# Designs tried in a protein design run: designed miniproteins, single chains, continued (4). Part 5

Each design is a single chain, and the fold is of that chain. pLDDT is the mean over its residues in the fold that is shown.

## One batch from the design tools (miniprotein)

Design m12142
Fold by ESMFold2-Fast:
Structure m12142 (fold): chain A 69 residues (1-69)
Amino acid sequence: GAMEKKREEELKLAEVLAIRKGIEKALKLGKILSIKVERLDENKVLATVTTEKGTVKVEVSAEEAVKEA
């Protein structure tokens, strides 16, 4: 339904925001080796960015993503 489509769009925005924030933090540590994005639940996304010097994890909610879009 319309609510399900709205949540899917919000989660897509959350994925983009999580990747962006993860990359910004990871670049301060070193060279990025890999990026993994996973949906934790219906409202949250986790981006895991692995660098040569360590791993950065960023969690973003659909609600946070809508506010920043």
Scores: mean pLDDT 82

Design m12143
Fold by ESMFold2-Fast:
Structure m12143 (fold): chain A 64 residues (1-64)
Amino acid sequence: SPVDALLEGARQLEEEKRRYEDEMRRALSGDPDTAERQVRHYQDLIRQGDGGIDQLLESARLES
């Protein structure tokens, strides 16, 4: 169904976001010379993911 496809899309973005959170935690525990830049990069990707998830969930709500 269209709703199932939207929810699957949100689930995939949630998985991608978790991977970025893991990479961010790894960066914080890694090389301090690169940590700040890497953390900022992953924080930006996580924020983009959050926006995408919210949009897909709202679309699924409207289709329901």
Scores: mean pLDDT 83

Design m12144
Fold by ESMFold2-Fast:
Formats: C-alpha cells, structure tokens, sequence
Structure m12144 (fold): chain A 87 residues (1-87)
C-alpha cells in the first residue's frame, strides 16, 4: 500500500458519498456480511450486490473520515477491501 493508493481510495469514497444514499445500499452490505466468504464461493452474492455493499462501506468510510473518526473509518475501509478481494 502506497500514498498514491490512499489518495485514489479517498477520491472514490468522496465520489460514492456524493452519488449514493447509504440507507439504500445498507441491505446489500448486510446481505454480504451475513453470507460471508462461503457464499461468495457459491455465487450466492451477485457481482452487482457485492458492488453495492462495497459502495456502502466507501460512503461510511468517507463520512467517518470527515467526522474525524479515523478508527471507524479504517474499519469500513477494511470491510470494503475484504468484499472487493472476495468478489
């Protein structure tokens, strides 16, 4: 992980926060967490549902980062990254 990657991640998070309502994306995030890694392997989470969950965590990451809650922001970033690597 390099400084440039963090800047691209922050840009993406800002764009997602402007574009998406987190309340609309929350059900996809919940489904992805409930089904976990095993369900990605079975195809139970579609690529579209996974992308909505990723966008939810990007929006939450950005909002927490803007609020100065770096610890919660890191948590949401790790969840987005986990889903990206499993989908």
Amino acid sequence: MVEKEWQEWEKRAEEAAKKYDEKELEPYAVKTLDLLFDSFERGAVSPEEAQKAINYYYVRYYKKLQAGDKRSALGYRLLAHFIETMS
Scores: mean pLDDT 72

Design m12145
Fold by ESMFold2-Fast:
Parts: C-alpha cells; sequence; structure tokens
Structure m12145 (fold): chain A 56 residues (1-56)
C-alpha cells in the first residue's frame, strides 16, 4: 500500500541519517533536509536525533 511504502522509505532514510551522523552530524542534517524535503533546520535536527534515539 502507499502508506506502507511511505513508512518503509522513512525508515530507510532514518537508517541512512543515523549512519551519516556517526561521521558528521552536519552532513546528517543536510541529508535529512535534501532527502525528506524538510526545509526547517530545527526539524531536520530533530529527525537526526530521532534516528539516534532509535539506535539506542
Amino acid sequence: SAAAAEAARREELQREVYTVSLISRELAVRVAMSASGITDREEAERFVDEALRRAE
């Protein structure tokens, strides 16, 4: 379904953002902004923080 495909894409993006954050938080924020269409930096930073929390 469309909803399942959207959820799967978000999950994959969260995993990618987590991996990038291990190298550079700044790059992870930029990836979140460009890949998910987030234009607000604070929202992108929260997206990165969510990925980090899920890895714990």
Scores: mean pLDDT 81

Design m12146
Fold by ESMFold2-Fast:
Structure m12146 (fold): chain A 136 residues (1-136)
Amino acid sequence: SPLEAAYLAKQLLEGKSVTIDGQEVSSLEDLARLAAQGNVKAGNVLAAYLMMKFLKLSEIEAALMLHTALKQGKITVLGKTYENIKSIGDLLKKVVEDEGPEAAGKAMREIALGFGAPQEVADRIGKAALEAAKTL
């Protein structure tokens, strides 16, 4: 749920690890790797993390923004509009299917920059997403 995603993002922002589908997650790069593999929960935690860290939203504000985005289910990335999107993970899986693993890295980078992440953060998670997508 959006509330659970925001809660888990809050734990990561406080320097704690969380468990997503039996995997320990302790970094933004761990979230990007799981999202690039199509993990819906990791993708939603990643979105909430970016909203809270870079847009300076509270946990509740991030959950509400995420809820609204998921209800719309529509996102434009790399000049293409995707519909019926359930998370960044679902989106990146569709990007890999359409344009390959390199496009997933670029899409992750574009999304991070869109949420106000610094260039260095966007490049780092884009690289993590690319490397994970290549293993599919």
Scores: mean pLDDT 88

Design m12147
Fold by ESMFold2-Fast:
Structure m12147 (fold): chain A 68 residues (1-68)
Amino acid sequence: MLVSKEEVERALVRLYLEGKITAEQATKIGRLLRTLGEKLSLEEVREIALKAGVSEEVAEELVRILAE
């Protein structure tokens, strides 16, 4: 499954508002997204979140949100 950067950004806003990620983590993910193509695999999204310092639990929640 491929997801758009826009879908990832919407999911990040939701997680930020729920207190599950920091503004710094969201900013780091946004920078990494700019180095990739217009669409991303769920595995690429998970790896980016982990590289930005997001916990494994929250990274898996992000993937679940995007898979719906």
Scores: mean pLDDT 81

Design m12148
Fold by ESMFold2-Fast:
Structure m12148 (fold): chain A 95 residues (1-95)
Amino acid sequence: AKEEVRQLVNEAMRLKREGKPDDEVAELVRKALQLMREHKLSLEDIVRLATAAVALGYDEAVDELAKMLGIPREEIKAAPSAEDVLRLVERKRAE
């Protein structure tokens, strides 16, 4: 499941670069989110998907992942990398 989620995210980013329709890209992101819900994937995998969703401009996925991480959507969008999002989550949990 972890490898499958990463493959779906990578494929979505590739399709976006190739100029494929947003609906096709969104379907791959939705499949990744479904797998994360079913398999209770690691914090790092959720953070990586959130960063990819921001890069793809898929606001619905960003909103859902922000709720899962307990971080405001705006902070996730402002983070330059997955590592920065992970640090935000760790800081929030330390509060």
Scores: mean pLDDT 73

Design m12149
Fold by ESMFold2-Fast:
Structure m12149 (fold): chain A 78 residues (1-78)
Amino acid sequence: SSEEARRLFNEGLKLFNDGRYGDSRDLWLKAKELARKSGDKVLLGQILINLSFYYALEGELEEARKLHEEGVRLLQEG
């Protein structure tokens, strides 16, 4: 559900702020799938932008760029 996706997204934010990047990524990947299934474009966009920061930190700059661009587009549509 959209509520469950938001909960997982917020839990991932706490883990990311604590430097637990792998754990936050796993929660954000799960939140992404739930937001996609619920059609929550705004939440999906927010999740993709945060995942882009994760990939940038890991040096995966091309993946980070693509996720950021998709996330911004979804926020503009929502």
Scores: mean pLDDT 87

Design m12150
Fold by ESMFold2-Fast:
Structure m12150 (fold): chain A 89 residues (1-89)
Amino acid sequence: MTIDEFLAMSDVEIAETLAQTLPDRKPFGPKTIKAIRQVLEFLKPHLGNKKPNGAHLNLAAFLLQIKPKVRDQVYEALEALGLAEEVTL
């Protein structure tokens, strides 16, 4: 899946894709799905053809004022979907 394909999906389609990717996980809430979309929309103009790394994700979460609990769920979801590089602190 590409970032463009992900951003073309509805929030319902994103939730279904995440449930299929992480079937044993409790479903992500609406706040987390919205935050994933906001992070990718924010980063897309700055990435070119690259996937976001941990530094990109931390910067986006900081600037978008995403709470730590939601941020951690965004990182988990993006790594699981193959839409992020390894998140390094």
Scores: mean pLDDT 78

Design m12151
Fold by ESMFold2-Fast:
Structure m12151 (fold): chain A 96 residues (1-96)
Amino acid sequence: MELVKEAERLAQEAADALARGDLITATRLWMRSMILLEKAEAEGEKVPVSLSSRLSSVGILLSSGMQEADPKTQEEVKKIIEKGLKEKQEIRKKAA
């Protein structure tokens, strides 16, 4: 019950960070929200379509921002995404 609410809060914070051009903070918050979403789905919680849509939109904007970012920012964001994707895969594997 708290996982979806926490994911919604993190998704909003990610959107806010992205709006101010903070790609690193936005990526960390976005990945945390996505990880909580995977945990919520694994526990059988009903995930709002609005949350999934928001995370997809933030992901697209992050991808666009990454193409224009400096090499240090690109490297940092890539590390955050790789770590988060591994954590998401492990959650899915345990839920199966």
Scores: mean pLDDT 82

Design m12152
Fold by ESMFold2-Fast:
Structure m12152 (fold): chain A 86 residues (1-86)
Amino acid sequence: MSARELEERLARAKEEYEAAKQEINEHTATTGEAPPAELARRYAEALYELVELLRELGIEVDESSPEVQNELGLAELALQHVASTE
């Protein structure tokens, strides 16, 4: 993949991640309930894409940190839940 393609992909992944995270935060603040499966899936996919792209750029993501582990764990559970409904 070219550097330009990687940069454009990273920009899109960041935008999607931020949008999904904002929707989850607003949903939780408004309802106090767990986000819908579709929103959780969008968040999980965007987060995984972002982490992978950062790794390709040589930027280390501290996957051992409690914050990162919690986010990845929630994303994994969301994807498993979505898969079980197919």
Scores: mean pLDDT 68

Design m12153
Fold by ESMFold2-Fast:
Structure m12153 (fold): chain A 86 residues (1-86)
Amino acid sequence: MDAATGAEMKAAAMTLKKVGESVLTKHNVKLTLKGIFYTKEGVKVKLVEVTTPDGVTHYYTLAEAPVEATEEEEKELAKKIEEILK
């Protein structure tokens, strides 16, 4: 793959940051995109690092997440992140 891959990673990281900032107003949580990869079936997955305010780090895989999330996809991702922080 050519020059598009770096831009794709950057756009996905920005989406995750935006979701973390919008949903986690009560919590100081850092979200970091660690990588985008494809399964052998061609499904796009994102590896996300979540660091909670107590300094605990968790890793999660989000399947089929788009590079640029729609408003609906951002809401669904936000719901999943809030569930992690319960």
Scores: mean pLDDT 54

Design m12154
Fold by ESMFold2-Fast:
Structure m12154 (fold): chain A 90 residues (1-90)
Amino acid sequence: SAAREGGRRGGERAKEGGLKGDVAKAVGGALRAIGSALDAYLRGGGSWEDVKRAADGATKALKGGLEKDEEKAEEGVKEAEAGAAAAGAG
């Protein structure tokens, strides 16, 4: 199940003690979300507001990762992905 897989991914991340891994995954996901939102916008599928939302989310994810604030990093990724989804880049 997706929830079980998500929990296992989080658990493995915690077990690795890999804040570097957590940051890389969160930032990578957020950067991909920005790229997807921008691509959708350039194809005429999304609004600039959706790209801005993805960018804000990615900035929050990066800052959270640098500050070791996992909750902030997760919020940033979710915002970035929401922006990408709204732009039609799902």
Scores: mean pLDDT 67

Design m12155
Fold by ESMFold2-Fast:
Structure m12155 (fold): chain A 57 residues (1-57)
Amino acid sequence: SAAAEQKRQAELEQVTRELTEKFNKEIFENYDSMSRDQQIEWAKEQRERIEKVLAEL
């Protein structure tokens, strides 16, 4: 139903906001000092983190 879809979208938007804030903090504090390999691993961890959250919605 449209109501259930709207609720899921609202939950997704809230989760996206929270993850964006955490990403910005992590980027600000660590990303620029990382090697290229560390940056790639960090990006993979963030992707898995997002996918895990989305799987529970």
Scores: mean pLDDT 73

Design m12156
Fold by ESMFold2-Fast:
Structure m12156 (fold): chain A 57 residues (1-57)
Amino acid sequence: MLSLEELKERAAAGAKAMLASGMSEAFAFDLARHQLEEAGLSREEATRLAREAIAAA
């Protein structure tokens, strides 16, 4: 499992790439949240980190 720091970095990079490809913020957020949940985070933590990733992009 990736550390929280690595998950944050990957989520931010992924969100930036998705937005750069023309994906909507809502779609990018949902994908980031889903990937973080698959990585073992709770829905609450995944939602928070996905919001941070989109805001940082």
Scores: mean pLDDT 78

Design m12157
Fold by ESMFold2-Fast:
Structure m12157 (fold): chain A 61 residues (1-61)
Amino acid sequence: MSEEQRQELRERVIAATKGERNEEIQKEALRLLHDIEANADLATLERRIAELEERVKEARE
């Protein structure tokens, strides 16, 4: 995975979870940031980020 792809994924995680207080969402965000730096599978990371974005939306209801 390229540094440009890693930066894009990091920005998505940060944007999705900015100001979030839900502990489980925060833990998943930290795991995602760690896995991005560990050069994990791109397709898996994109799916997990999308699931995190959906969870944040649900938490705001």
Scores: mean pLDDT 79

Design m12158
Fold by ESMFold2-Fast:
Structure m12158 (fold): chain A 65 residues (1-65)
Amino acid sequence: FVDDLKKKVTDIMKKMNVPKSQHDKIINQAVDIAQSFVDKGIFDPKTAVKFSIMIMTGDIEAMKS
């Protein structure tokens, strides 16, 4: 699930023209968010990936503003 999350987040960052210098930071944040939801039993891995991507997409949009 971590590899799938990293691929999806990387694709979103490329589509949103996020600077390469921010890629590692954003990927690590997305992984931490998804892992936290799974560890707390709030979401299953598939749902955690989807929700983490939603949060990170919002954060990236806020950074562009």
Scores: mean pLDDT 75

Design m12159
Fold by ESMFold2-Fast:
Structure m12159 (fold): chain A 79 residues (1-79)
Amino acid sequence: RARLLALAVLLVERGVLSQREAAELVGVSQTTISRILRAIREKRIPKRASSLFLGVLGEYAELRGLSDEELLARLRELL
């Protein structure tokens, strides 16, 4: 789940997916995608960060070095 969210957020950041498309693919609200993107841009961890959110940040750090094609392939494997 954290990996799926991290892949979706990275693809939105790179302009491959819209926030709406990413939200629909991973089964979350668009607000959830927007909130994660904001936290990454502001380089801060929320005071009440969930284990899921911390997992997303870890997966984001690991996956950020991959190409758009590799990110899409990994996203499709998890869907």
Scores: mean pLDDT 76

Design m12160
Fold by ESMFold2-Fast:
Structure m12160 (fold): chain A 84 residues (1-84)
Amino acid sequence: SMNKELQEELLKKMEEARKELLEKNKLAVEGAIEAASLAVVGLGYITRALMDPSNSKDLELGRKYLEESDRVEEETRRRVEELE
């Protein structure tokens, strides 16, 4: 019957939507963890530099890690948007 075919099609579309949502969530979570990890490392270097004003190397490293964190966040956002 037409109603049975419609129910089967709806269940199939719901399962496809669920899989797509899981992939988007996985991508977003993995990107967020990577960006957060880079930011924590960067902040650690900045904190060390603040304790020693002669430590320009840790200040530079901290900036690079924070810049990479921002890059990962932006790329993750772009990749999630591309899945829509």
Scores: mean pLDDT 86

Design m12161
Fold by ESMFold2-Fast:
Structure m12161 (fold): chain A 81 residues (1-81)
Amino acid sequence: KIPASKEEAQEAVEKYKEILELDPSFANAHFLLSKALEVLGDEEKAKKYLKLAEELDEAKAAHDEDKFKQLVEEAKALLAE
C-alpha cells in the first residue's frame, strides 16, 4: 500500500466523519467513509458504514420513516466508536 494513498484515506475519514456529525443520514458520506476505511485496512468498520449507506438509501426509497430513524441512530452510535 502506498503511503500517499493511506494519508489521503486518513484525511477522508476525518472529513466524512465531520460531514456525518452534521448529517448522519448522508448515505454517500457513509459509502465514501467505508472506502477510505478499506484503504486503511479497517474491514469491520468499512463493512458497517457500507451497510448503513445501503440501508439508508433503501429506507429513503421505500419511504420507511421508522427504519430511516433507526438507521440514523445506528449511524450516530457508530460515529461515537
Scores: mean pLDDT 80

Design m12162
Fold by ESMFold2-Fast:
Order: C-alpha cells, then sequence, then structure tokens
Structure m12162 (fold): chain A 62 residues (1-62)
C-alpha cells in the first residue's frame, strides 16, 4: 500500500511542472485506493500540474 509514496511523487512532479508525471503518480494513488489519486490523474492529464500537485499533497498529508 504505497499511497503516501505515490502522493509525494505526484506533488513533487506537479510542483516541477511535470503534468504527465504527476498524472502517472495520481493514477498509482488511484489504484492504491486514494480518492485524491483520481483527481490528481485527471488534473495531470489536462496539463494542470498545479492542481495535480495539490491533490498529491492532500493524499500524503493524511
Amino acid sequence: DDKGRSGRQAAERGAAGDAAGAAASGHEMYLNGSPYGKLAAEAGARGDAKAAAEYGRLAFQE
């Protein structure tokens, strides 16, 4: 169960402007059962790296 690791990776990649990387990490969070993972993957897929980073941050802070 790697939700924290995937959430941190989504936050780090999104903060770096890597929307595609943040989306991939968000997808991993989603597969690990995080509701924020779906939102991060969708935001990253739209090219919204900032929103993807924020959802990743919310996931690993829990």
Scores: mean pLDDT 77

Design m12163
Fold by ESMFold2-Fast:
Structure m12163 (fold): chain A 81 residues (1-81)
Amino acid sequence: DESIVQQALELAKEMLKLSEEEKRKIAQEARQQVADIVASDQPLSDQEQIELAAKIIVGNLLLAKEGQKDGKLNEKAQEFL
């Protein structure tokens, strides 16, 4: 019995193989879906939870990667080394 979190992480790994444009669209869709769910108080199915969590993970990782591409996170990573 795999956890929802483990399934979401595996789906996120597949989504991370997509283009930067596709990942940005996924991040935007995740933000909209979270807003809609919070507003409706509807229970999510396991599959909906997995998909939404994966999209959120991708969006957050994309933001971290964009910051690193702009050099700011890369400079902090260099200080850690």
Scores: mean pLDDT 68

Design m12164
Fold by ESMFold2-Fast:
Structure m12164 (fold): chain A 73 residues (1-73)
Amino acid sequence: MDETLKILVLDAIDKLPDIKNVEEAKEAIESIEKEIKKLSENDQKEIIKHLEEKIPDLAPEVAEKAKEAIKKL
């Protein structure tokens, strides 16, 4: 399994609160959602939990987009 993809997705999630533009942050979440779907079930669960932990640090509109992405996974 590609450990590199998992690391890149986790790094992208960690950077979400630092994205000052709401539309860019929403686009980043859409990219993260697409990449998560390529991972194993176990890696998806780990990454989804990490994303959920970051939701309180996100702007309200970005947090809603992240919640929608989690529901689709």
Scores: mean pLDDT 80

Design m12165
Fold by ESMFold2-Fast:
Structure m12165 (fold): chain A 82 residues (1-82)
Amino acid sequence: SMERKKLMAEAWLSFIRMIVTIRNEEKVKELAERAEKIVEQLIKQGKYEEAEKLAKEVAELLAKEDYEKAEELLKKAEEKLK
């Protein structure tokens, strides 16, 4: 369901915000803010499945401290939305 995918995207963003609080690192905050902007834009466009997938992947990478892969993923998403 579309409503479920939207709620899951928002849930993953909440998890990302929790990671920011726990890590208290400028780089994590930067990546989280970029992810939130992209995911919110995808939600506004009705692309809930893509929003959920991106939010989840970024959350998992940030949790693993794989900031390089998180940044690469976000850069690709940002370029796709141009």
Scores: mean pLDDT 88

Design m12166
Fold by ESMFold2-Fast:
Structure m12166 (fold): chain A 86 residues (1-86)
Amino acid sequence: MERLQKALELIEEARRLTLEAYNASEEEQKELLKKMLELLNEANKLLDLPELPEYDPSLDPVEWGRQAILETEKQMIAKYPETAKL
């Protein structure tokens, strides 16, 4: 449970950063989403999930961040169904 708890904390922090990026300037969005990606990759390592691909600068950073969080949560719930109830 410790690894799951830590991963959930990282995912929640990444979610907060993505919401903050939605209202941020372009420069701030890039910094926030870079940090979000670091948190999600750390969570994926704790959950034994594959790392997310690097941010594609040709895509909208906020939309990319939302999709990255959604994919991480989907894979986490699939591997650890109990996390869907937390």
Scores: mean pLDDT 75

Design m12167
Fold by ESMFold2-Fast:
Structure m12167 (fold): chain A 87 residues (1-87)
Amino acid sequence: SEVEKGLEILKNLSEEEKKKLAEESGRSVSEVELIIELEEIKRNSPSLEEFLEKVEKLLEEQKKEGKISEKEEEKLKKLIESIRKKI
């Protein structure tokens, strides 16, 4: 299943890979971990694609509230697109 494959990829990310993704995207490790946690919470969603779309909308809300910058939002959206390609 798409959800199963996506979650396995995310769960198999090493601390080094999480740090690299955080550095490359200009995000904190905790933000990368949040994405993984949200994926795990949503494992029973109809599709991983639908869940990722909802996460993107959550990031837009966080930017609107000043919790993340526009640059951080764009970088995190690029991370989500990278995850989609691995499914």
Scores: mean pLDDT 69

Design m12168
Fold by ESMFold2-Fast:
Structure m12168 (fold): chain A 74 residues (1-74)
Amino acid sequence: SAADEAARRDAANQATVQITNELIAYAEETGKLSEEEVHQITAEAYGVLRRELAAGKSLEEAYEIALRHAKELA
């Protein structure tokens, strides 16, 4: 339903915020990522998260895949 799709998008947005916060913390601790790089990696991770959720994976599984992808790009 449209409500289920909206709930999945909200969950994906919340997971993306968590990934963004982890990347910001990494950038502050290491000085290795610019604000633009954090933005680009977050956008890519969001795409991965949405694709995995659409493929029927749980939010936890999709989050772990997206986070791993983000860390590989960082």
Scores: mean pLDDT 79

Design m12169
Fold by ESMFold2-Fast:
Structure m12169 (fold): chain A 116 residues (1-116)
Amino acid sequence: MELPSVDELAAALKATYSREELPELERRALEAAEALKKHADLSKQSELLERAAVVFRALSRVHLSYGDIGGAMRMLAEAVELEVLARNPELIPTEPDEEKVAEAQAVLDEILALAR
């Protein structure tokens, strides 16, 4: 599945969610990213973390559109961490759990699918 551009996903997020709904969406995305960091096996880790990073880069752009520099920097920091971990799997102590990874992937894929 081709990744949407950060700008396309940011526009879709802003069209789908009100500003007041963003904290709940971010909580779901952060929980999904943490599950991938802890439970993704090495064969899937790079791809899944790169997909998650696109979500957080898009959320950073949404915060910037509202003038929330603090929110934008927090989301960008998460995206950068995920990108670094995707390229350096040896930095992640994982406890593989396919069910938790599938649940996390479903959340992120739902968000990524908004960019259409």
Scores: mean pLDDT 83

Design m12170
Fold by ESMFold2-Fast:
Structure m12170 (fold): chain A 94 residues (1-94)
Amino acid sequence: SLLTDEQVARLVALLRRFPSAEAFREALRRFEERLGVERPWTDDELRALVAQFEALRAGLLDDEEQRHLASTIFRGVEDKDEALALFGEIVDEL
């Protein structure tokens, strides 16, 4: 399902709280494990996600690029609000 503008903004705010690309990679690993889904991203997509995360921290992503990043992170997720809550729990652990 398509993410709302509010859901994208909430995820972007959470992503800005990570101190490093390493923390973001660990967050994606924990998110995948806690969702109980077989790996949702290819190795190329994971590399692209990390690059987009670094660009986001640098203030280089526009609204469309932020939406694309959010959609890639939450690909295959049915309940976006539950996923946002879970991602918030993970960021508080790191």
Scores: mean pLDDT 83

Design m12171
Fold by ESMFold2-Fast:
Structure m12171 (fold): chain A 87 residues (1-87)
Amino acid sequence: SAAERLARLNALTRETMAELLKAKSSEEALEIVREAVERIARELGLSPELVEEALARIDEAAAKKSSFDEIVDVFHAVVDRARAEVE
């Protein structure tokens, strides 16, 4: 159900944020976000279009040598898009 998918998305988001808070570098944070996006896509059946857009945003953040805060913002933007799709 949509409610079960939303509850799972919220759980995965909390788990990912806990991992991000323990990240020792921006490179580690980018890897955590990439793994989280792949896991969310697999478990919730996200559209290929959303997954492609999310991975492109992560690649852009890596290329720009984004700060930790900017990487967290990228993850939140991806979660907001995923939430809209699972509702």
Scores: mean pLDDT 87

Design m12172
Fold by ESMFold2-Fast:
Structure m12172 (fold): chain A 68 residues (1-68)
Amino acid sequence: SMAEHRDRLVKRITDLLKKANNNDDPAEQQKIIEELEKLAEEAARLGDDITEGVARISAGVIKTVLKK
């Protein structure tokens, strides 16, 4: 169901954000950004605009921190 897909994607996004917050390695943060962007594409393909937005914003926040 759409709810099951959303729960899976949201959990994955949350796990990746926790990982980024606990790791100062730029290479690992870049991998997390790429994974979040892939999750955004998956959410978009499923028509889940809110989860897509959450994943894109999450990737953007990490990109902003990484560039500082």
Scores: mean pLDDT 84

Design m12173
Fold by ESMFold2-Fast:
Structure m12173 (fold): chain A 86 residues (1-86)
Amino acid sequence: SMTVEEVIGGILRIIGLIEEAKLLLKQGKYEEAIKLAEEAIKLAEELIKKIKESKIEGQETWLKIFEKYLEEAKKLLEEAKKKLEE
């Protein structure tokens, strides 16, 4: 069963991946940024699925938080791919 500790740990991991990918983008390391953005997307999708399948306190709030970071990671991936092809 999904725990609040797992949810919080997942959010912190996703934030870390997104922030590192943003830094890599600024440094022109597009392939590395793509890899971290893809990892963030995969982790967010896996955790969204687990939350939907779990009766966890604050489920709707957690889903909105993960969906927000999923969209941020997807935009970051799109930007990194476009920069790599420039």
Scores: mean pLDDT 87

Design m12174
Fold by ESMFold2-Fast:
Structure m12174 (fold): chain A 84 residues (1-84)
Amino acid sequence: SDKLIEEIVRLLEEILSRDPRLSEETRKLVVEQVRKDLQTLVDSKDKEKMKLFKESLLAWVRANPAATPEELERLEKLLDELVS
């Protein structure tokens, strides 16, 4: 749903805003790409592709030292809800 996508995107914006290696322009590009990818996957209704994207996104965010364990848990929960 649009609400879940916006919650995921907002959480990503918050995490990436704390990464000093990323410019504001780069953060906006990454966030918009994720929004587009999530929307495309939801529209496709391909649960297998959504699951693979979830795992890839979680792995990528987990590699970011700015991400907290609580934010990673919340991101996983939101992505699980989107896939279900």
Scores: mean pLDDT 85

Design m12175
Fold by ESMFold2-Fast:
Structure m12175 (fold): chain A 86 residues (1-86)
Amino acid sequence: MKKATLKYTATSEEVTVTALKADKLEVVNETTGEKATIKNGESATFKVKKGAVLEITAYSDKDYAEVQIKDADGNVRTFLLKLKED
C-alpha cells in the first residue's frame, strides 16, 4: 500500500480533517500522542491548542490522496499528497 505524511500546524483551537480520497488517514497529535483513524469519505474533529502539530498519514493503492483540513474560523485547505510505496 502507498502512503504519504503531512504535518499540519493548527492555526486555531479546532481542526476538522476529511479523507476526500484515501483508503484511510491516520492522525497523530504530536503534543498529546493521541491517535485517530479516518476512513474514506469521513471526517474527524480535533480539539487542539494553537500551534499543535497533527501528523496525518494517508494510505491508498492510488498515486495520490486528497485531504481536506478546516479550521475553527471556517478556512478550508485541500492537500493533494503524492503517495509512495510503503
Scores: mean pLDDT 85

Design m12176
Fold by ESMFold2-Fast:
Structure m12176 (fold): chain A 69 residues (1-69)
Amino acid sequence: SSVDDNALLVRAALAIRDADPATQRRIIAELARELGIAPATVARQIATIQRVIAQGLADGERNRAIRAA
């Protein structure tokens, strides 16, 4: 279940980076309901994943590893 939760968080992080702030807030709220976690916690986890992805885009090998995980 936590593996599936992590997959949902990664997909949400990828979707959110290209979305406007209102859409980002909606996705976070929906995912928080889905996972049974506070929206603030989901937002922090997504922000962390977004930073790792952004760093991975500058380092292509790490970006591939993130997508494979």
Scores: mean pLDDT 75

